# Designed miniproteins, single chains, continued (5), part 17

Each design is a single chain, and the fold is of that chain. pLDDT is the mean over its residues in the fold that is shown.

## One batch from the design tools (miniprotein)

Design m16595
Fold by ESMFold2-Fast:
Structure m16595 (fold): chain A 78 residues (1-78)
Amino acid sequence: MEEELREEVEKGIAQIVAGVAALLARQGKEEEAIAFVEEQVARMDEETKRYLLETVLELARELGAERLAAWAERQLAE
């Protein structure tokens, strides 16, 4: 139960972070979105980081935020 709740909270935080990054990218602030996500992933475990980066990539592609999408793809390849 505690582990299950932890995973749900971590995914929830990742979704919020990805949403904020998407809002910044939509405003043309892709470099700010990248910096924000970089700060957040430094504090996350590998599973949460991967989930966040995958979500950011999907949102960036939907928005046509090419810089954010390319950055996220590069992070996922490393």
Scores: mean pLDDT 81

Design m16596
Fold by ESMFold2-Fast:
Structure m16596 (fold): chain A 60 residues (1-60)
Amino acid sequence: MSAEEILEKTKELVKYFLEKGDIEKAIEVAKLGVKLLSQQDKKLAEEMEKLLKELEELKK
């Protein structure tokens, strides 16, 4: 799976869990996405990390 596909699929899953009201699962998915992307593409990992921070702020 390409780094771009990981980013897109991770964003889709985050959106899915947010629509379900499960912010904890959305955060878990985002964390996994950061881990996977950090091994393949630093720029895309930074984009995913930004989304993760936004999700954590939304929870608090």
Scores: mean pLDDT 81

Design m16597
Fold by ESMFold2-Fast:
Structure m16597 (fold): chain A 68 residues (1-68)
Amino acid sequence: MPSPVEQLEALIAELRSTHSRQQLINFLESLIAHLERELAEETDPEVRAQLEAVIAAARRELAREKAE
């Protein structure tokens, strides 16, 4: 099964082909903010690790989009 990070990367690739760069940036910033709020309230260490991995992947993609 694809990992949450692989699922995010696939979604970003699709959004990049169908949406503007600014729309993708706005989506990623909103997603990161939402996931960081979830991480702040999460107590399960395995779920926390998954959230941290997805947040890190989203931040890398956001940095890539902002570099252009």
Scores: mean pLDDT 81

Design m16598
Fold by ESMFold2-Fast:
Structure m16598 (fold): chain A 60 residues (1-60)
Amino acid sequence: ADEVEELYRRALELARETGLSLAEATARVLKERGFPEEAEIALRTGDPTRALARLALRVM
């Protein structure tokens, strides 16, 4: 929902600002928001969508 969309949008901005990959930027935002397990999934898989799908199930 809205939280997942906001996190992804922030991750996109962070990636553009810093040159990080989307997976690394998504992991950083997730960790800052208190979702370290989902952050590790993004880093381990290199797939931010998988981490965000996991978060969506957890917060809904």
Scores: mean pLDDT 78

Design m16599
Fold by ESMFold2-Fast:
Structure m16599 (fold): chain A 89 residues (1-89)
Amino acid sequence: LSESERAALATGEALRLVAALNDPTASREEREAEVREAVRRALASVGREADPEASAEELVRLAEEAAEETGSEGVAHVAKAARRALEEL
């Protein structure tokens, strides 16, 4: 995937998280799983490896760091959406 395609995919994940955040029928565990998955995909898009045992909070922090280091707007959008989703958990 090109850098532009990876950025577009990460932006799509951020939008999906915002939609999931607004779903009142989702359980806490389902929302946390969505956050973990979206953040892992965003991290993978910039070549970062995530610990599979990492908490959702830790994964969001890693995504925030990766966004600052790489300058990826897509990863930054996913990190912001994931942070907001965790605040609702």
Scores: mean pLDDT 71

Design m16600
Fold by ESMFold2-Fast:
Structure m16600 (fold): chain A 71 residues (1-71)
Amino acid sequence: MEELRRAIAEAALAAAEMARRLAEAGILTPEQAEALAAAARELAAAALAGAPLEELEERAARLDALLQAAL
């Protein structure tokens, strides 16, 4: 479980970094990049704080929905 939570947090932080780079490249608006980065950081924080897996799945689904809306 700890390894899974760490992997989720690492993936979420990588997504936040990717959003920043896409904004620098002009692919995302600053607002889209900030929304994605904020959602990703919240997912990472929840995973590290030991939130239930169901909550992590809901947060990941919201992050995915934001990404779909931005593309």
Scores: mean pLDDT 81

Design m16601
Fold by ESMFold2-Fast:
Structure m16601 (fold): chain A 68 residues (1-68)
Amino acid sequence: SEAEKQIEEMGEAMKKATKVLKELEKRIELTGEVLASAIGYAIAVSIGRSLEETLELVEEHVKKLLAE
């Protein structure tokens, strides 16, 4: 079913998001509101994208948040 596909895609997106966030945390301090925003954004942009593309998008998002 379409719901089964979406659940599977969400699971893969969450795995990619976790890897991306762990990689970013090694070089950028992620705390409080920035971390919360980065988590939501990482999950959303992980769907249908490569790990590298997801990392670039999330890093750009975090940099924009830190720049206010």
Scores: mean pLDDT 80

Design m16602
Fold by ESMFold2-Fast:
Structure m16602 (fold): chain A 55 residues (1-55)
Amino acid sequence: LVEKAELAEKKGDYKAAGELYEEAAKRGEATWEQAAEAYEKAGDLERAKRLREKA
């Protein structure tokens, strides 16, 4: 999941990266902060804020 999220970020698909990091964080494979940062880059500030509250 993390490798797929990193690939999405390199392609500029920050929304897909955020979704993949969020799924990885639920599994303990990534941090909620990584998912939040990807959503911020995608322009989804509300979702990013909510995920940071879990970190």
Scores: mean pLDDT 79

Design m16603
Fold by ESMFold2-Fast:
Structure m16603 (fold): chain A 61 residues (1-61)
Amino acid sequence: MEKLIEELAKEAAEAVRKDPSKAAQIIADLWNELGKKLSNEEALKISKAIVEAVKKTLKEL
């Protein structure tokens, strides 16, 4: 699980770094996909990590 969280957070951060204007859309798409494939608790953990990584990347820009 932790490895998957790190990979998804990295992927989201890279996508946002390439196109910051799509940050909200990237987060929404990932949240939607995670809700379909994972339990609510697992989806929350991954989503929090992704949102944190995206916010960090946006602040760096």
Scores: mean pLDDT 73

Design m16604
Fold by ESMFold2-Fast:
Structure m16604 (fold): chain A 75 residues (1-75)
Amino acid sequence: GEEVLRLVAEALEAYLEGDEERAQALLEEAAELTKDPKNRAAGEEAVRIIQEAGSESSDEKEVAEIALKKLKEKL
């Protein structure tokens, strides 16, 4: 569960650093983990955090920064 949140946080950090290839690879790894039912709740929590960040800003980069901050508070 917690590993999914860590991978999503690392993906957001990579995205903010401009490393789109690394961000995509980390998101694919997180998505693979969510195929296991034990990780579903963590995957849903990550999506919820990103959606909440999206409601606070229309700037995609700012949304990523807000989501990353919220995810780090959970870790």
Scores: mean pLDDT 82

Design m16605
Fold by ESMFold2-Fast:
Structure m16605 (fold): chain A 58 residues (1-58)
Amino acid sequence: GEREEVLRKARGALEAARALGHEEALRYAQKALDIAESGGDLEEARRYVELAGELLGA
């Protein structure tokens, strides 16, 4: 489902950020994970996933 997709992406971004030592991307990925796990706003969680991805792809 939508929440499962966001959780998967957030976990992937968190792992990548940790592996690269990218503190900003790690913070955004962690926020996305926290929001999705708490049943919060999935659109907000997606935005944090996108921000982490942009930082990791830069």
Scores: mean pLDDT 84

Design m16606
Fold by ESMFold2-Fast:
Structure m16606 (fold): chain A 82 residues (1-82)
Amino acid sequence: MSIEELEEIFEKVKELVTKILKEKGLSEETAEKAGKYIAAGVPASEVAKILGIEDRLEEIEKAEEEGQELELKLEQELLEKT
């Protein structure tokens, strides 16, 4: 897997997590920060603490789960195409 492929996976995971959190009522800035952290592999519990939104932990955990599913799918697709 190349750096370019890793960057593409990172951006897609970040975009998905950001979208999910925005739909759940988080601000665009907060959702984007959470998306970046989750895409970088930071656990949802740590992200919630860093951003001061531990009351939204369940929503971040669900976004993390969907992001992890997307990451696995994209990694599998890259393995099949290379």
Scores: mean pLDDT 81

Design m16607
Fold by ESMFold2-Fast:
Structure m16607 (fold): chain A 92 residues (1-92)
Amino acid sequence: SMEEERRRRAEELVEYIERLEEEALAELIARAADKAAARAAAERRLADFRARREEAIEELAATYDLTDEDLAALKAQYEATVAAALARGPQA
C-alpha cells in the first residue's frame, strides 16, 4: 500500500542520513581526538553541521511526503546517531 511505500522510503532516508552523519562525525571527532581545544572547536562546528542536516532532513521529508510525526522520528534518529558517535569517541 501507499503507507508501506512511505514507511520504506522513510527507512531508506534514515539509513542514508545515518551513513552520511557517521562518516562526517568520525572525521570531525578524529581531527579533535588529541586536544581538548581542538575537540571543543570540532563540537562547535558539529553544532552548525547538525543545523544544516536538520534542514536537509526536512527537505527530504517534504520530497517523500512524510508526516510531522515521521519527520520528528527522523530528527530523533539523527540526534541519537550524533549522540552515539560523540559518546563512542574517535575511531581508530
Scores: mean pLDDT 62

Design m16608
Fold by ESMFold2-Fast:
Structure m16608 (fold): chain A 65 residues (1-65)
Amino acid sequence: MLEEVKKLLKELIEAAKNGDESRITELVRRLTALAPKLTPEERDFVSRVLSLIAQGKLEEAEKLI
């Protein structure tokens, strides 16, 4: 499960770098759909990466993945 989430997060970072709003929306929807299948620890990890992406810290987000 975590590897699927990491793949989606990498794709989200690339979409954010490209300003692809449609792709960002799709990837966030897919991540949200996976949330019930994640452990609390995996969910916390996702929240931290998403926080960095929201702050525009894409390089730092990429290093965590």
Scores: mean pLDDT 82

Design m16609
Fold by ESMFold2-Fast:
Structure m16609 (fold): chain A 80 residues (1-80)
Amino acid sequence: EKKKKEVQQKLFDLYNKLLKEKKSLEEIEEELKKEAEKLKEKYKDDEEVVKAIELAYEVAIGLLRIIRGVDKIIERIEKK
């Protein structure tokens, strides 16, 4: 459905934009959460769109967690 693709694309576009701007992982997570909550409220009556938003958010946060894990490993190596 058109709306599902649009909301998912918005979240992934925001994720990529924040990564390019060298925002902290914490700031990226906060901005993604705000956008996801805003989109869920806007499409509250559309269950399929809400599910699409939640899925895109989960994927983006999953990717962010991977980046955090890698950063922690790098920091630990550099500190040693």
Scores: mean pLDDT 76

Design m16610
Fold by ESMFold2-Fast:
Structure m16610 (fold): chain A 79 residues (1-79)
Amino acid sequence: ELEKKGKELTERFLELVREAERAEEGERRELLLEALRLSEEAAKLTLEHYKDKLTEEEIKEIEKKLAEEVEEARRLIEE
Protein backbone atom coordinates (compact mmCIF):
# COMPACT_ATOMS: atom_id res chain seq x y z
CA GLU A 1 0.00 0.00 0.00
CA LEU A 2 1.77 3.11 -1.29
CA GLU A 3 -0.10 5.49 1.04
CA LYS A 4 0.84 3.39 4.08
CA LYS A 5 4.50 3.30 3.03
CA GLY A 6 4.51 7.08 2.62
CA LYS A 7 3.02 7.52 6.10
CA GLU A 8 5.58 5.16 7.66
CA LEU A 9 8.46 7.01 5.97
CA THR A 10 7.08 10.37 7.16
CA GLU A 11 6.71 9.10 10.74
CA ARG A 12 10.30 7.79 10.75
CA PHE A 13 11.48 11.14 9.33
CA LEU A 14 9.76 13.08 12.12
CA GLU A 15 11.14 10.73 14.79
CA LEU A 16 14.70 11.20 13.49
CA VAL A 17 14.24 15.00 13.50
CA ARG A 18 13.01 14.85 17.11
CA GLU A 19 16.01 12.70 18.09
CA ALA A 20 18.32 15.21 16.38
CA GLU A 21 16.91 18.00 18.58
CA ARG A 22 18.20 16.15 21.68
CA ALA A 23 21.51 14.93 20.24
CA GLU A 24 25.11 16.10 20.39
CA GLU A 25 26.49 17.91 17.31
CA GLY A 26 27.99 14.88 15.54
CA GLU A 27 25.04 12.60 16.29
CA ARG A 28 22.58 15.35 15.29
CA ARG A 29 24.20 15.63 11.85
CA GLU A 30 23.96 11.86 11.32
CA LEU A 31 20.29 11.79 12.37
CA LEU A 32 19.42 14.71 10.06
CA LEU A 33 21.22 13.05 7.13
CA GLU A 34 19.24 9.85 7.77
CA ALA A 35 16.02 11.90 7.92
CA LEU A 36 17.00 13.45 4.57
CA ARG A 37 17.42 9.97 3.06
CA LEU A 38 13.94 8.95 4.25
CA SER A 39 12.50 12.19 2.85
CA GLU A 40 14.16 11.48 -0.52
CA GLU A 41 12.77 7.92 -0.49
CA ALA A 42 9.26 9.24 0.25
CA ALA A 43 9.56 11.72 -2.64
CA LYS A 44 10.69 8.96 -5.01
CA LEU A 45 7.78 6.77 -3.89
CA THR A 46 5.39 9.65 -4.64
CA LEU A 47 6.96 10.16 -8.08
CA GLU A 48 6.65 6.42 -8.84
CA HIS A 49 2.94 6.57 -7.90
CA TYR A 50 2.39 9.39 -10.46
CA LYS A 51 4.82 8.06 -13.09
CA ASP A 52 2.10 6.87 -15.49
CA LYS A 53 0.33 10.26 -15.28
CA LEU A 54 3.42 12.32 -16.16
CA THR A 55 5.34 12.78 -19.42
CA GLU A 56 8.96 11.65 -19.68
CA GLU A 57 10.03 15.32 -19.71
CA GLU A 58 8.04 16.07 -16.54
CA ILE A 59 9.57 13.05 -14.78
CA LYS A 60 13.12 14.13 -15.71
CA GLU A 61 12.47 17.70 -14.50
CA ILE A 62 11.05 16.44 -11.17
CA GLU A 63 13.99 14.04 -10.71
CA LYS A 64 16.45 16.88 -11.41
CA LYS A 65 14.67 19.21 -8.98
CA LEU A 66 14.58 16.50 -6.30
CA ALA A 67 18.32 15.83 -6.70
CA GLU A 68 19.09 19.56 -6.44
CA GLU A 69 16.93 19.98 -3.32
CA VAL A 70 18.44 16.92 -1.61
CA GLU A 71 21.97 18.19 -2.33
CA GLU A 72 21.13 21.68 -1.01
CA ALA A 73 19.59 20.22 2.17
CA ARG A 74 22.65 18.00 2.68
CA ARG A 75 24.91 21.05 2.37
CA LEU A 76 22.86 22.92 4.98
CA ILE A 77 23.02 19.97 7.41
CA GLU A 78 26.78 19.50 6.93
CA GLU A 79 27.72 23.20 7.24
Scores: mean pLDDT 75

Design m16611
Fold by ESMFold2-Fast:
Structure m16611 (fold): chain A 60 residues (1-60)
Amino acid sequence: PDLDALIAEIEALIDSKSVEEAKSDETAKRLSELAKGLTKEEAAKLAEAAINALQKKYEE
C-alpha cells in the first residue's frame, strides 16, 4: 500500500490497543516491518506518525 495507507494502519493499530499493548515490542516490530519497503523519507514519515499517535495516547 501507499504511505498514507501505511500511516493510517499504524495509527489505527496504536489507537486500537491499550497503552501497555501499544508500547510492546510487537508494535515496534510491526512498525519496522512496514518501514522496510519504504524510502528513507517515507519511513521517517511513518515513524513520526507512530510516535505522534503513541504520545497522544499517553498524554491524555
Scores: mean pLDDT 72

Design m16612
Fold by ESMFold2-Fast:
Structure m16612 (fold): chain A 72 residues (1-72)
Amino acid sequence: AEELFEEVRREAERFRELATKLGYGEEAEKAAEAALLAAERLLEAGDREGLEELLRAVREAVRALEEELAKR
């Protein structure tokens, strides 16, 4: 579970970096913070399945930003 939490943290940081490069500063920061808070709650609850689902969602968001950056 802690390993999954650490992966969510890394992907959320990558999301923040990409979104900042694209100009989504304030919204990006809030979205990354919300994802980390959700991950902390899931870790405390021992919800491995929830952490896996959150990790998938954050990775999808990162891919969307990577595609947007590639078009610019």
Scores: mean pLDDT 81

Design m16613
Fold by ESMFold2-Fast:
Structure m16613 (fold): chain A 66 residues (1-66)
Amino acid sequence: SDEEIERAGELLERLGVKLKLGLEDPALLQELADTLGISPEEARALVERVLAGESGRELVAERLAK
């Protein structure tokens, strides 16, 4: 849903910013994983893709469209 895309995209972007600052947030990572229905390890991979320059919102939209 749009609400899930917006929520997960926001969480991904926030985690990407934290990772750039060298900060860990396992609670926020778990919230992202729970929101998308994936493992924390899979959620971490998406955060790394955002850090590599991909849009968090686009990544979530692509995943939920499949």
Scores: mean pLDDT 78

Design m16615
Fold by ESMFold2-Fast:
Structure m16615 (fold): chain A 65 residues (1-65)
Amino acid sequence: SVKESALGVRIIALGVEAGESFRVRFEGDTVVLHYPERSPAVEEVIERARREAEELGLKFEAVLE
């Protein structure tokens, strides 16, 4: 959907600002964020992505690659 696509683009952009390459996928009502390494900057992006997903009524998962 348009909302899901917009959220995915935003999460990827936040990853770039944090200096990391994120991958986002959608599984039904769940947004899945794949990240390469855990850092304080990545944790901040994960927290923000979780909140934005919740605002859209979506579930959120973060997965370390």
Scores: mean pLDDT 77

Design m16616
Fold by ESMFold2-Fast:
Structure m16616 (fold): chain A 108 residues (1-108)
Amino acid sequence: RPSLLELAEELAKKYNLTDEQRELLIAVSGLVQGIADAARAGDEETVAYNRALLEAFLAEHFSPEAREKILEVVDKFIADVKAAQTDEERYEALRKAIEELIKVIKSQ
């Protein structure tokens, strides 16, 4: 099954992101994957730790408005992953999250 990172790389190519935008998407996607994996395992301490790492990365690379939008996307994705009962629901949540991340990266 494609990981968040694999799907992010595929969608970056599909939506013709610049090399700089693609690098940001892959980095954010890697951090979000860590949060999602911890959330699926019920490891709330690791979720909090990885979220703090994501917030620090966003503080270095994104405007305050873009940071807020990305965190909203991440929070929704984590909620959707926790609520998902099937692999299809998890993949749909993943695809939607990456597409919303691409919109934020392109708009900053």
Scores: mean pLDDT 82

Design m16617
Fold by ESMFold2-Fast:
Structure m16617 (fold): chain A 70 residues (1-70)
Amino acid sequence: MKVAVAAEGKEGNAKAEELAKKGIPSFLGGPLKGVAEAIKAGADKIEVLSENEVAAEQAKKLAESHGVEV
């Protein structure tokens, strides 16, 4: 897959649902878990949506370490 969303929290989940309606797959259950699952699914770009800034930063670093755009 080309683009994916890793989401957590009420706002992140709501945004992921909107993007899913546009055909962008979403992975829920926390930004780190979501990013890991998106990488395994072959995403070239991941958007991280989380109310926890520290978890979001860690998730973005994980994606970048695997050569995935964030």
Scores: mean pLDDT 74

Design m16618
Fold by ESMFold2-Fast:
Structure m16618 (fold): chain A 81 residues (1-81)
Amino acid sequence: MEEEREETIKWVAEQLINVGELDAILLVLKRKGYSKEEIDEIAKKMRESKEYTRKLVDEIWPDVLPIEQPAVERLRKRLEE
C-alpha cells in the first residue's frame, strides 16, 4: 500500500521539524515512571506512526501538566489533520 508509506514518510518528516512536541510527551512518560528503554522504544514508534502517537496522546492527556499542554495540544492538532 503506497498510500500508507506516503503517510508514514510525511509523519516522520513532520516529527523531525517539531522535536519540542515529542519531547513534551517523553517528559510526561518519564514522570509516569516509564524506563529509559521503554521511552526510547515509544519515541521510535511515535516517529514512525501517526496513529500510534494519536492513541498515546489520548492515553496520557490526563497526566499532562499545564506547562506541557501547549506543546501537547500543538501535536494533537497536527494529529487531527
Scores: mean pLDDT 72

Design m16619
Fold by ESMFold2-Fast:
Order: C-alpha cells, then sequence, then structure tokens
Structure m16619 (fold): chain A 75 residues (1-75)
C-alpha cells in the first residue's frame, strides 16, 4: 500500500540521516547518504501528491541503491 511505501521511505531517510550525522564519514559516503535522503523525500512527495505507484517504486529503488552505496563507502 502507499502507507507502507511511505513508512519504508521514512525509514530509509532516517537511516541516511543517522549515517550523515556520524563523525568521520567519508565524503563519498556523505554524498550517497544525501542522495538517499533526496530520493526518499521524492518518494514521500509522490505519495502525498497521489502519483502512480510505479513512480513511487522507482524513487524508492533509487533511495535504497544510494543508501547501499553509502554503506559500501564506509571505512
Amino acid sequence: SKEELKRIAEGLKKAAERLLATPGVSDEARQYAEEAIKYADEAIKLIDEGKPLSEVRKALQKAMEALGKALDALP
């Protein structure tokens, strides 16, 4: 459901924000964490605007991919 997807987007955003708040995070990890927040916010906006579920899923996939890259870029 859209409500479930919104919870996922909010969870991804919180995870990325926590990573970004961590001292000593590399510039690469910071960049990917910011990208994850951007796409999570896009997914939330698309849900709130009643946009098609396909667009929401694409934004969520990009947020998840960016968060994964941020984690991979940690020392």
Scores: mean pLDDT 87

Design m16620
Fold by ESMFold2-Fast:
Structure m16620 (fold): chain A 60 residues (1-60)
Amino acid sequence: GPPLARAVAPVPKTSDEELSVRAGDLLEILEEVDENWYRARNLATGEEGLVPKSLLEVIG
């Protein structure tokens, strides 16, 4: 399946395209959008959106 990542910090949601994330949330990485952003799904909420790569630790 898609690689998993853990949020190391909360993501400050500044637009509707961004994913709401709390520190410690597990995310499924769906797509690498560019050098700074993933599209991911938050496994706690089921929501999909854009998330900064700098706030994620990829675990597998």
Scores: mean pLDDT 81

Design m16621
Fold by ESMFold2-Fast:
Structure m16621 (fold): chain A 78 residues (1-78)
Amino acid sequence: MDDEIKAAEALAQVREAVAASKDEEVRETGNRVIRLAEELVRQGKTKEAYDLAKRALEAVNAEDLERLKEILKEAEEL
C-alpha cells in the first residue's frame, strides 16, 4: 500500500514537471515514460514504477533530454 501511494505521488510530480517544461521534445519523451511507469503500476511493479518516475522527474527538471531518452529506452526493455 505505501509503495503504491509513493509511486502515485512520484507519477503526479512527473506529470506536473512535464506539463511545465518549455521543451516540446522533453514533454513528448516524458509523457512516454509516464505511460510506461503507469503500465508498471498496473503490473504490480510499484517499486520499478517509483524508481522510473523519480529518474524521469530529475531528468525533466534538469531539461536533460539525452538522459530522459536513456530512461525511456531502459523502461521499454522492462
Scores: mean pLDDT 82

Design m16622
Fold by ESMFold2-Fast:
Structure m16622 (fold): chain A 74 residues (1-74)
Amino acid sequence: SSEIAELKGQAEGLDKQYEAMKKRAEEARNLAEKFKDNPEKKQAYLGLSDTLDETAKFYEKQRKENLKAAEELK
């Protein structure tokens, strides 16, 4: 059905957002390490990485819910 196709398409988009947020979180952790001698910058980048990891978890949760909904429509 078109609804199943839409949910699967949304899940693919959410997977791309998940991967993008995970990559940004890793980059933020690398920046925190680069600024290890600057506590303010280190803490800011660690906080950014935590926020990005939480955002990634949100996209992963939504992806799983969309795939579950698509499966229930079969």
Scores: mean pLDDT 88

Design m16623
Fold by ESMFold2-Fast:
Structure m16623 (fold): chain A 60 residues (1-60)
Amino acid sequence: KIEELRRRIFELEVEASLAAMKATIAKKMGDEKEAEELEREVERLDEEIRRLEEELARLE
């Protein structure tokens, strides 16, 4: 369970990083709507990561 949670957190961190980079590119391209959607996705992923980190802390 602990190792599975750590792996999932890592995968979500990678996804958040990729989404953040895409948001930056969208802003530079002038695609404000795409940038806003990607920023919202990053916030959602960060919230999921926080929840899993709290769960991991309780198990460890």
Scores: mean pLDDT 83

Design m16624
Fold by ESMFold2-Fast:
Structure m16624 (fold): chain A 62 residues (1-62)
Amino acid sequence: MKGLYRAIEDFEALTPEELSFKKGDVIEVLGEDPRNPEYWLGKSLKTGETGLVPKSYLEKIG
C-alpha cells in the first residue's frame, strides 16, 4: 500500500487533517489511518504537505 499514487479526481479538504489535491497530482502514500479506513496518510509531491487522502481518489503508479 505504500508507494506513489496519482489523483484521478480533484479533492477539497473539509478538515485540517485532510490534504487537498488536483487530478493528476502525485501523492506518496505513507501509511494507513486506523481511525479512517477509507483514507491513507499521504504526502503531496507538488507542495510537500502531508494529510489524509481518500483511497478511492487515487490510483497506484509503478
Scores: mean pLDDT 82

Design m16625
Fold by ESMFold2-Fast:
Structure m16625 (fold): chain A 85 residues (1-85)
Amino acid sequence: MLEEIEEEDKRKREEYLKLLETDKEKSIEGLAALRFREKSFKRQLDMIDNKVPAEEIKKKEKEALENRDEEFEKLREEIEKEIEK
């Protein structure tokens, strides 16, 4: 299941990279959204795999929601810098 999601995300990433010459803005938006989603899934799985206490998981979940906009903005900026090179 997780491996299927990871492979699909890799495939979409390559698809968005191919769009750089045709639709640069859509490519950047797609890549940023994809990275944000990948980080969200990985974070949840990492906490479960490392047997993080339920109280700590709730705390980190709240913190992630409060910082969601900042995280997405940062990812978009990173992708823009990569593409501009």
Scores: mean pLDDT 72

Design m16626
Fold by ESMFold2-Fast:
Structure m16626 (fold): chain A 82 residues (1-82)
Amino acid sequence: DAAREGALGAIDVALAALDAGDLEGARTALEAARQLAERADIPEEQREAALRHLEEALRALDAGDLETARRHLEEARRALEA
């Protein structure tokens, strides 16, 4: 599933951007992960869980809560891997 693999890759890019302090890069990668996760050919429950965590990561990033943003990106990654 190219969309699922793309979403996982975008999450990894977002996590790396957070580690580098690149908030714009993290946001761009997170938006890409959301678009790809919406198109992933996976069970609906798994897709909904991933999208929920990506939305929470975006909200945390906008609030400057990088620790919470990272946690939700990691949870979104796990949902897409399951």
Scores: mean pLDDT 85

Design m16627
Fold by ESMFold2-Fast:
Structure m16627 (fold): chain A 88 residues (1-88)
Amino acid sequence: SFFEELAEELEKRTQPLMEKGDYEAVRKAMREIFEEAIEKYKDDPEIVANLRIMAAEMGLEDLSPGEMARLQNEAIKAIEKKEEELKK
């Protein structure tokens, strides 16, 4: 559901800027949307890691290969922790 909310917010906030041809404003709005999403979901390390990976893949954040690998590992660990909590 968070992915659907993110996609809708991206379309809603970037569509008018794209129609104006203001691509610098589009990139700024995208960065702000990802920053807002990270803050909203900051207590969910899986969502935060996935949001940061997506932002880097879109060129909104500059991550080294080592930083990308760490985020991927953090996402895996968060999934494992949630699975363990379901077994308690």
Scores: mean pLDDT 78

Design m16628
Fold by ESMFold2-Fast:
Structure m16628 (fold): chain A 69 residues (1-69)
Amino acid sequence: RLAEVYAELEARLREEGEELERRWAETDDEAERKRIEEEARRLVREALKELDPELLEKLLQQEKEAAAL
């Protein structure tokens, strides 16, 4: 179940992940690194929405609970 979701997520994000890794390696700007991290999180959430929306909802719920503390 989870292994299948992760394998599909990795395959789906491979090209976009390579681009983000290239930008990360080429930059020394902390603001750009934060933007790359935000883009990576958005890409993962968008892919999870299509592959496993229940898992995405659980992750979002965990983030809300963490933010409430």
Scores: mean pLDDT 72

Design m16629
Fold by ESMFold2-Fast:
Structure m16629 (fold): chain A 87 residues (1-87)
Amino acid sequence: KEELFEKVLKAVEETITSRDGTKEVEVDGIKIKVETEYDEKTGNIKVKLTVTAPDGKVYEYEFEAKKEDLDKLFEQVKKALEEFLKK
């Protein structure tokens, strides 16, 4: 559980600073595609997570926050992953 959170949050942070804006993470058969888009003029960051469960089911989550509110963005990502793990 902690490893999944750490790897996903790190991928989100890295994609926010990356020119490509896309990373993939895999933990315990769970595959997560992280896609970020940053609008420097507005300061808004949009993050999309595509989570593929070990049984092949796909879940999509989208988050949007200002660059100054990254803590809020990371908390939203963590909560979505916690809800996914309850399924």
Scores: mean pLDDT 76

Design m16630
Fold by ESMFold2-Fast:
Order: structure tokens, then C-alpha cells, then sequence
Structure m16630 (fold): chain A 54 residues (1-54)
């Protein structure tokens, strides 16, 4: 498995936003599952850095 990076997590969030805009519930569910998984694997310090920049 590839390590979870902030960039990979942000890409998952972008996919989630695109899925929401598409109106496809299946795409939203899949994107939410991926984003939640990546968030759980991302170190707390990296999550805090992303929150500060957003």
C-alpha cells in the first residue's frame, strides 16, 4: 500500500466534492468511504496543517 500523504487526502476530498456536484449517490458514497479511510490514516499533525491552510 502507498503511504497516505496530505496530497492524497486532498485529492480524495476533491473527488468527494465532484461526486456531490454530479448528484450520483453511489459516487458520493464511494468518495466518502475513501476520504474517511484516508483521514483515519493521516497523522494528526498533517491533518492540523491542512485545517490551517483551508
Amino acid sequence: SLPVTPERFLEALRKLLEAIESGDPEAVRKAQDEARYLASQLPKEEREKLATKV
Scores: mean pLDDT 75

Design m16631
Fold by ESMFold2-Fast:
Structure m16631 (fold): chain A 102 residues (1-102)
Amino acid sequence: SAEAALAAARKAFEDAAAALEATIAELREFAAEAPEVADQLLAIAAEGEEALAGLRDVIAQTEATGTPEQAAATARHAAASLRAFTDGARAALAEARAAVAA
């Protein structure tokens, strides 16, 4: 059903949001220990927080004004965007850790 698809899409978005929030915490933790990469990691963390807030607003607007099918599609697209950002942030963190260790 459309309602089941929307519920699944919301769960996928919240799972992606939780993964991003965990990654932001790791970026901030390493930035506190490594001043040489802190500015870069904190900038990524800030961008991630802004992206999450913006996508939550878009989902809320689509749920208020659109169909359940449109809301589900928006939440799925938002979840994919957060996953892609999280993957990039994790890669940047790994590169920063390697650079500091060298």
Scores: mean pLDDT 91

Design m16632
Fold by ESMFold2-Fast:
Structure m16632 (fold): chain A 68 residues (1-68)
Amino acid sequence: REELKKKLLKLIGEILDLIGEIFELEREMKTAEGEKLKELEEKLKELEEELEKLRKELDELEKEIEEL
């Protein structure tokens, strides 16, 4: 099923992009202090929540592909 594989690749790409953003943000947090650090911490929380949603969607899609 080409369509499901394309959806899977898109989700994997989105997950990798988020992981990259989280990595960059964590690196920036090491040099940040005060208000900027708090802003980065809030952004990290948002990215982690988005990553969790995508991981769940990926798991469901992988199960659909496996059942084919």
Scores: mean pLDDT 80

